# Designed miniproteins, single chains, continued (2), part 114

Each design is a single chain, and the fold is of that chain. pLDDT is the mean over its residues in the fold that is shown.

## One batch from the design tools (miniprotein)

Design m7973
Fold by ESMFold2-Fast:
Structure m7973 (fold): chain A 74 residues (1-74)
Amino acid sequence: AQQYLDQALKYLGEGQGAYNDGKYEEAIRHYQQAIQYAEQAQKLSTDPKLQQRAQGVKDAARRNLEIAERLLAE
């Protein structure tokens, strides 16, 4: 479970870096990976603190992913 959360945090950071560089397609791919790993962490853990941290990663990645997708569509 913790290993999946660590991967989610890594991909969230890589997505934010790509977003800041204007590489929106790359950012979207990283945010999608962050969400997937965070969901896996939540499925494999009953720890409320890990669940809350994984939810935070999902929420941050979803917000930035939606913005990046809109920028690519416009």
Scores: mean pLDDT 84

Design m7974
Fold by ESMFold2-Fast:
Structure m7974 (fold): chain A 68 residues (1-68)
Amino acid sequence: GPLSGGLAALAVALRDPDAVAAADDETAAKMVAQEARRSGNEEAAKYAEEHPKEMGRGARALARSLGG
């Protein structure tokens, strides 16, 4: 769901903010899906794959805010 996807997006943004901020929405959403699967959250991964524009944009915004 959106909350689980948001947590996966935050984890990805914290891990590699420069790469996430530089990616397009589709690539960023794919990074979120991979992080969710690594964490055992298949529902969050599917949400990111089904909503790539929303999840990619969110991850990129988080990366931009957390990059330092």
Scores: mean pLDDT 80

Design m7975
Fold by ESMFold2-Fast:
Structure m7975 (fold): chain A 89 residues (1-89)
Amino acid sequence: EPLVLDESALSEEEKEELWEKLAEITLEVMREHKAPEEEIKKLEEAVKKKDWEKFVEILRETVLSMPEEKRKAFLAELRKRVEELVLSF
């Protein structure tokens, strides 16, 4: 199952901090996996606006456009880093 974050367990400040850190990790992993520059720019604009719904939409479209092998490698690294972040909270 995809990692479900229970927002009810977090304060509003902790929720914002978590989203910002998740976005930073996602952008770093995308750059490391040589995702298209235009898609990275769109994600950075969504982060700047704190538009988390748009961020998730763009991320989903970008991931689905990846070849299967690249998508698996990207998702594995992203999952590992997200799990490390969640364990630090």
Scores: mean pLDDT 76

Design m7976
Fold by ESMFold2-Fast:
Structure m7976 (fold): chain A 66 residues (1-66)
Amino acid sequence: APLLLRTSRRAFLARLMEETGLSEAAAERVLDEAIAEGVARETPDGYIEVTPEGWARIVARGQALA
């Protein structure tokens, strides 16, 4: 099984914005789409879990929007 990256929603959004140059609102849309598609998972306690491959897909999508 691949190692899961696990961070708070806030830390995830901050990192996504750093990697892509997206605004906070745009980064939130990209994350919400990834959760809806099952690429990322949000836990009931407000953490985001994603595989390294899932993270790469999210970053690539964000960069295409910037």
Scores: mean pLDDT 82

Design m7977
Fold by ESMFold2-Fast:
Structure m7977 (fold): chain A 64 residues (1-64)
Amino acid sequence: GMLSEETREQAAKAAEAGGGSGEAARRGVLAYSMGNHDLGDKAVAAAASGDSELGRRLADEGLA
């Protein structure tokens, strides 16, 4: 599915932060693209806020 502009901006912010945030955001985007929109959006938002651990967990749930 197509990401919202807000989710794309949050993913870019997480990528700029580097480290685990960029990876968590990428996994969140993947979960979103597989139809798990709520978990994908939450994972990207958590990664963008600097909570890469929460972002990774939410993305992993969306990819399960």
Scores: mean pLDDT 76

Design m7978
Fold by ESMFold2-Fast:
Structure m7978 (fold): chain A 63 residues (1-63)
Amino acid sequence: TESGVYELVGDAPAMTSSGRVYPPGTVLELRDVKVLPDGTVTATDVATGERILAPAANLKRIA
């Protein structure tokens, strides 16, 4: 989906383009959510404006 609230449900942290690390269990409001052919999700964290990368399997939409 293109925007929503997501929980990081995997055992691996997510990282931003600036090197910020989000631990498992982090809840993020994301915009510009795009699933790449390799199963990676790219999105923008609404709170910080940072780009994030995470495996699609590790992101669960909750709202």
Scores: mean pLDDT 77

Design m7979
Fold by ESMFold2-Fast:
Structure m7979 (fold): chain A 87 residues (1-87)
Amino acid sequence: SMADQLQARIDALEAEYQALRARVQAIMPSLPPSDALRLQMRLIAIGSTIWVARRMLENGKLELAQQQIDAAEQDLADLQSEIDALS
């Protein structure tokens, strides 16, 4: 079903989020405090978006869930690019 497809995407996003969070934690001690805080705040925002996507899916709001999933995928890709530039 569409709900099953969206759930699989959320599960993949959560796995990617945890991997990226681990990468941020690894580089954070070598960064200026302002950059460390900025990356941490972006991770919190992305985590919140994934949580909202899951809540929308659980409530049967498939189109809103898809919009949040799309946003989280883009935000993770953007953050991953920034981290790759720092690594």
Scores: mean pLDDT 90

Design m7980
Fold by ESMFold2-Fast:
Structure m7980 (fold): chain A 72 residues (1-72)
Amino acid sequence: MDKKLEEAAEYLRKAIELIREHKELTPEALELIEKADKLVEEVRDEMVGKRTPLQEEILRLIQELAELVEAA
């Protein structure tokens, strides 16, 4: 689980940076979001209930990404 969540967090951080730089949802950012989404989906059952610090960080990154996409 941890490796998939760490990879998902890294993809989300890179996507956020690309969207902030270009002020739009680029194809590269979308691809990174899709990669992160697949990883999160694979572990989502383990994210129900107790949240670890890493899981909370991923949820925070998803929220930040959602706000950026809506603003773009």
Scores: mean pLDDT 73

Design m7981
Fold by ESMFold2-Fast:
Structure m7981 (fold): chain A 68 residues (1-68)
Amino acid sequence: SIRELARKLGASEHSIRLGELLALWLDGREEEAARLMEEIEGEEAARRAREHARRIAATVAEVEARAA
């Protein structure tokens, strides 16, 4: 799993939870991702995580558009 991979790379528990959040977001589980995001760091971190996830999604879409 991505959690085990992150742990092997020496990631902190905080980073592992952020990775789980991103995985849920990319898997289209936005409600579960939003809940976890709010639980991890509260309002400020939740806003930052949403912006970060949105940016990643936009970058992926741009790369795929260029590949077509």
Scores: mean pLDDT 71

Design m7982
Fold by ESMFold2-Fast:
Structure m7982 (fold): chain A 103 residues (1-103)
Amino acid sequence: HMEEMEREVEEAVEKHEEELTRVIERIVAELEEEARRAAKELAGDEEKQYEAMLRLLERAVEELEREAERYRKQGKLDLAEALETVAEAMRAEIERAKAKHAA
């Protein structure tokens, strides 16, 4: 019976991870396409490429926050909190990148 309970907990965690991974993968795929386009169009201009990349990352955070709000409205509070945590971590990285580039 203990092995069955451990299996049920692992399956619940896996389903939660699958949903979260799906959302993140979708946002990443959109960013990869846009980043590839920006790299092609802004070839040879490092500053414009950096600014374009930074804007893409900021938009990714906004998309994560929007998805988190959508999950909160659906009553999926655990998924909303997980996405909010990812968005906060990304915002911290963006601010660190800005500080290093400005220095």
Scores: mean pLDDT 72

Design m7983
Fold by ESMFold2-Fast:
Structure m7983 (fold): chain A 81 residues (1-81)
Amino acid sequence: MKREKALEALELLKKLGALSEEQVELLKAVIDLDREKLAEFGLTDVDGEEASRRAIEEGAEFYDYWKENKEAIEAEIKAVL
């Protein structure tokens, strides 16, 4: 499912140091439209439906790109680090 791919993409970005644990928690709340969690981050006036849809679509696209290009992406990250 696209949602599962988006969540895996967040875990990959966290593992690579691109996202903090707090940022992953926030983005998971966006994906799931968890209004209580979003309110904890001060996000009460967001178009949550569009934000959730976009986060799921973009996360799933990144996951598919990562899966197909894993060796190339890992090599580029190692070259920068």
Scores: mean pLDDT 73

Design m7984
Fold by ESMFold2-Fast:
Structure m7984 (fold): chain A 111 residues (1-111)
Amino acid sequence: MEEEMEKLFEELLKLFEELKKKGLSEEEIRKELVEFLLKKLKGKDVQEVTAYILEKLRELAKENGLDVIAEILDKVLKELPKIKDPEYLAQIVADSILAYEKEKEILEKKK
């Protein structure tokens, strides 16, 4: 299970990079990420997989000095057990990845 979740996280980030290279809008990227996640989460513990992805993204955010998204992810992870809708969970993951990339880009441009 852990190796499968790690592979899913890597596939998700790779998909995000491919969608960015195609020049898709944030809204189009969000839709593609949500569809990908919903397909992969069928028959799985959606909350457990979502928590794993968000925890890994939070770790990456802290490692890269992205304090704003790291703090937001800490709050989201605390509320996660209350959210049972798989589509809404997939949207949270997609929005978190988009926010991570946006903060990273802003900080890189300030260097």
Scores: mean pLDDT 82

Design m7985
Fold by ESMFold2-Fast:
Structure m7985 (fold): chain A 90 residues (1-90)
Amino acid sequence: MFRVTSVVRAPDAEGAEIAGRHLERGAREAARATGGRYRVEVDLERGLATAVVETADEEQAGIAAQHLARGLAEAVRATGGEGETTVEPA
């Protein structure tokens, strides 16, 4: 099993909400493409949006990472924040 995580640090709470919506879209597409499960969390006090997708294998994790990276790029563009996507064994 593999975990793919995208995190966006936004300048403020409004940015974190916007980033969360973009990450949720990416995570939903990732889950649909891979059969994986997703979760999205928004921490307004910290200005953080986090999406996690869990997949069965490394190949599916690579597919999920592509979809999450697209959502992350949109989130960063929309908010002026910063972010990264990581892939790890789970």
Scores: mean pLDDT 87

Design m7986
Fold by ESMFold2-Fast:
Structure m7986 (fold): chain A 81 residues (1-81)
Amino acid sequence: SAEEAAKKGKSGSLEGALEAAEAAQKAAEEGDYEKAAVAAKGAAEGGKKSEDGVKGTGAALLGMGSAIDAALKAGLPPAPA
């Protein structure tokens, strides 16, 4: 679940942070914006705590931004291509 992935992200592992970012994106695609936000937050926090924090934070923040952006855009009319 997205919340379970968020907890793994918060544990400070890079793998957990990436898993949380992926779960956030999937939750946003399913229209569960609250779960997407929770998982995205876990991914960002996990990335910062990882041993490769600088690299992990970049990856986690990209995933978080993508998931939140997708959730936000799902609540808005689609932008013209």
Scores: mean pLDDT 62

Design m7987
Fold by ESMFold2-Fast:
Structure m7987 (fold): chain A 103 residues (1-103)
Amino acid sequence: APSVREQMLALLNRLLNDPNAAPFIGPPLTDVQYPDWPKVVDNPISLGDVYNAVLNGELKSLQELVDMIYQMIDNVLRYFPSDSEEAKLAEKIRELVDEWLAS
């Protein structure tokens, strides 16, 4: 079986090569562009932050990686209207992760 780190890197590579993920790579959203962002989101997360967490050995399991990605998605869906491009892209990333885990 592949190692936990190999599984984490496989999921990250799949996400980072997906065009729907491009707006989430970084930098994270800031209060300068989105003044209400800090009121809605306590922990801003980009895919760049997720990538660094994997490289630094901060994640102990594949589930912790998935949870961090889901938190990023949840942050976007809490802040942006459901009909926004950002919300639609976040839902596509969630579907991609869910499909990858089911494979």
Scores: mean pLDDT 78

Design m7988
Fold by ESMFold2-Fast:
Structure m7988 (fold): chain A 67 residues (1-67)
Amino acid sequence: RPTQEELDRLLKEAEEAAKNGDVSAAARITQRLSELAGLNPILDEPVASAAEGLLKVTRKLAEKARA
């Protein structure tokens, strides 16, 4: 099972990628987080909420890069 530290690391990497405008990397890492949250229902609710927040951030970044 994924550790909380691994989930936090993935979340941080996704945020960093989004901040740097690497939408592809951010989307990939966010998808991985969503998969881990879906497969393991004992993962805490903040992780699922954070993954949804990151998807929103990466979408905004993609729109900004396109505009």
Scores: mean pLDDT 58

Design m7989
Fold by ESMFold2-Fast:
Structure m7989 (fold): chain A 71 residues (1-71)
Amino acid sequence: SEEELAEEFRRLVREAVEAFKNGAPIDTLEELLEKIREVLSKLPDSLKGQGETAVNALEEALERKRAEEAK
């Protein structure tokens, strides 16, 4: 259902935020973002805009972490 997909999306986003906060490896963060992207693709259009905003913020955080590790 749409409610189940929205709840799974919110759960995965919270899990990703905690993983970033705890300094999880890039590979772990990439796997979480892959799962979040998969669920985002299944969300109804009414929720996709807000979901894309959350995913963009997480992708920016991952890019910052990659840049720091590449130095």
Scores: mean pLDDT 84

Design m7990
Fold by ESMFold2-Fast:
Structure m7990 (fold): chain A 74 residues (1-74)
Amino acid sequence: VEEAKETAVRVLLEMARLAGMDEELIREYLETLTPEEVAKLLRQAKEAAPELVRKAIERLGLTEEELEEYVRTL
């Protein structure tokens, strides 16, 4: 459960980095969220920018199936 949240936060941070956003500010914000809120944001990001999500997870050494398993756990 905690590991699932950490993984989802890491994916969102990589997406923010790819978009040229401040990683520290985004990380602080994401760490204040509950696991359910993080999962909701990740689902919304996947719908809005699926190619960006795919690129982020590939850079982190994850597969889309692994990410979906983490989101389902949250």
Scores: mean pLDDT 76

Design m7991
Fold by ESMFold2-Fast:
Structure m7991 (fold): chain A 60 residues (1-60)
Amino acid sequence: GEVSEEIEEVREEAKALDEEERERLLNTDASASLRDLQLAAELEAERLREEAKKKKEELK
């Protein structure tokens, strides 16, 4: 009946809220790690590009 449908909707809303909060806690940790990794990768790429340019000039 309709009562069962209302109960399902309330349960789905509760699950969505719980999942959102759980994702927030997990994403805070993952987001910090990803930001650090991306920053480190960008810095390393810049360093490698500069080193490659300097080495090419020196090897000429």
Scores: mean pLDDT 65

Design m7992
Fold by ESMFold2-Fast:
Structure m7992 (fold): chain A 74 residues (1-74)
Amino acid sequence: MIDEDEVKRALAEIAAAIAVKSGATPEQIVELIDRLEKNGFDREEIAKIFIDSLRQAGREEQAEEVEKMVKEKL
């Protein structure tokens, strides 16, 4: 047994890891977050996953930019 929300979280973590390793820009990451939100993912949770992934990769400035861009639409 597995919760649908846990599956979505795992998929978001995988998407974040791939995007960050592929050198995605802050704008491309926000576009991906928007696409995931339209497919039923929680925007705030996904944004946090992507921001954390950027910070783990040492991309602190890009993490802050993504956080600002995501909050501007709230």
Scores: mean pLDDT 80

Design m7993
Fold by ESMFold2-Fast:
Structure m7993 (fold): chain A 87 residues (1-87)
Amino acid sequence: MPSLEELIRRAESALEIARRLVEERAPDDKIEMALGHALALLAELRRAGAPEEVIRRLEEQLDEVVSRLSPELQARVRAMRAQIEAA
C-alpha cells in the first residue's frame, strides 16, 4: 500500500493537473477524468486515516477547481464524488 505521504503527493498532483486543464480550457472529458482521479485519491486518503487538516486543504483546492466548471460538468463531478464516497 502507498504511504500517507505518497497518497498526499498524488492527490496534490492530481488537483494541480485538473487546475491546469481548466485554465487551458481542455475538453470536459479530460477535466472530468482528472477530477475523478483526484476524488478517488481523496477517498483513499480518508480510508487511510489522513489528518483532517490535510483532507480539508485538499477539498478546498478541489472545490475551487469545481467552482470554475460549467453547471453541467459540476453536476457530473458531484454525482461521481457521491458514488466514490459511497463505495
Scores: mean pLDDT 83

Design m7994
Fold by ESMFold2-Fast:
Structure m7994 (fold): chain A 62 residues (1-62)
Amino acid sequence: GEAIRAELQRLAGLSEEQADGAIAAAQSGDPVIIRLARKELIDAGLSQAQADELLARAREYG
C-alpha cells in the first residue's frame, strides 16, 4: 500500500496529495481520469512505460 505512494513521490516528484490522487485515478476505472493521471506522470518526467507500470501497480493497491 504505502510503497506505491512512496514510489510515485520519489520517481515523479509528486506531493503526497498528488500521489494519492494518482492512486485514486488508477483505482477509479474511468479511462478519462486514468488518461489525465498518466499525462501528469509523463509531464513530471516519467516515460510512457514507467507511467503505465506505476498506474497498473496503483490499481492493484486497492
Scores: mean pLDDT 79

Design m7995
Fold by ESMFold2-Fast:
Structure m7995 (fold): chain A 91 residues (1-91)
Amino acid sequence: ATKEVQEAYLKALKDMEADIAALKAEMKKHGIKDEEIEKLLAEAEALLARLRLPGVVDTPSMTREEFEADLAKAKALIAEARAKLQKLIEQ
């Protein structure tokens, strides 16, 4: 992968980690404890941790499509957690 592609992936991982932290902070602020949201965030964190392994991110044999698919899965988990949290706050 090119340096630009690697930097884009690392930025995406950091942005998603920040989104997870923000959702956890919002849950704490509103006193919300929801097992489904906590499970979605935990699954997203585990996936991001795997994607951040140096041997995976820096491997030229890994396709861009494979990385994008795994990133999309993490984004979907975070988006579902956000939607569930918003419904609990706003009814």
Scores: mean pLDDT 76

Design m7996
Fold by ESMFold2-Fast:
Structure m7996 (fold): chain A 81 residues (1-81)
Amino acid sequence: SKEQEEKAIELINSEDPEKRIEGLKLAMTIENPSEELIKAVIDALDDEDPEVRKAARETLQNIIEKHPEKRELVVKLILEK
């Protein structure tokens, strides 16, 4: 839902690394991830915390596997970093 997506983005932007991991895991459950959510996950690939970076990689892989049509968007967003 939109509410779940907004919660995931809020958690990913938290100052607490455990909450950022929680947000990334929640992002994996979103049926129709927006460009905003995908960008937040991609930004987390460069996180200071190695466990957050690991969670971001797992979440991004899950999104691409469930939504292969979003692969081009993911590549574009990574190159725009």
Scores: mean pLDDT 88

Design m7997
Fold by ESMFold2-Fast:
Structure m7997 (fold): chain A 70 residues (1-70)
Amino acid sequence: MLSREEIEAQVDRVVEAAREAVLRDPSLRALVEAEVAAAEAALPTEKDPEARYALELYVRRAREALAELD
């Protein structure tokens, strides 16, 4: 079972990797936006509180990171 801190650290690593990828290759932005949209669409059907928290955090932080690139 992942702790809240472990989930946050994992999400931060994934978001930072995506941000760095888009900075290196801006054409990847559409792919990242599609992945974020898919994660948001999965939220209403996610029954595991741990997985739901991770998805909510990922969607929020990924959108914030993409907005910073604008």
Scores: mean pLDDT 81

Design m7998
Fold by ESMFold2-Fast:
Structure m7998 (fold): chain A 81 residues (1-81)
Amino acid sequence: SAQLEAERRSLATFEALARHTVARARADPSMTPAQLEAIRAGFAAYAAELLAQLTDPALRARLEEVRAETEGELDRIRAER
């Protein structure tokens, strides 16, 4: 369906954003723990907004998985600063 294809595209965009967010955090050693916490909070808020747009249970589960992985990686980067 057109709705399911739109949801798949939204999830793909979210996965790309997640990878980009982690890559940028890793690439910038000057980024403070406070800045990393702000990025994590912003990412979590965006994830919640996108989750509200998804109706397919499998796509919702995948978004939550990617969010958890991304938040965990940002937490690891923050702990190393």
Scores: mean pLDDT 89

Design m7999
Fold by ESMFold2-Fast:
Structure m7999 (fold): chain A 70 residues (1-70)
Amino acid sequence: SASEAARAATAAAEAEGPEHAAVAQRSLLDGMLRGDPEAARRRLAAAGMSEPVVEAVYAAAKALSDQAGT
């Protein structure tokens, strides 16, 4: 589910650092509210996250947007 994907992506970011987890959570929420998960992906990259983690969070944000339908 989208919620499980978001939890997994946050855990992956946390494994790279506590600050990364916080940024990932904020980006997930921001992507959902603005309906633009790609903007969240760009923010994660700008924050210095590795590409694999950025892609995981982006996928989760997209799934959450799709699930919300808003």
Scores: mean pLDDT 71

Design m8000
Fold by ESMFold2-Fast:
Structure m8000 (fold): chain A 68 residues (1-68)
Amino acid sequence: SEDAESRELLRQLYDIYQQLKAGKISPQEAIDRLRALLPDTAGLSDAELMALLEGVAAYLQANPELLE
């Protein structure tokens, strides 16, 4: 279902954020992974894509039920 696909995408985005925050991946590796998951972001700069990741992570931290 669309909800299941959206939830899986959010989990993958949050995993990238957690790995970046933990220093397990570089900022460039995070950008590369984000572009692979979000092909529609081809028009976004690296800075805009990083801001999007931080915004999604903040939203998920405020709404943890979205990952349950």
Scores: mean pLDDT 82

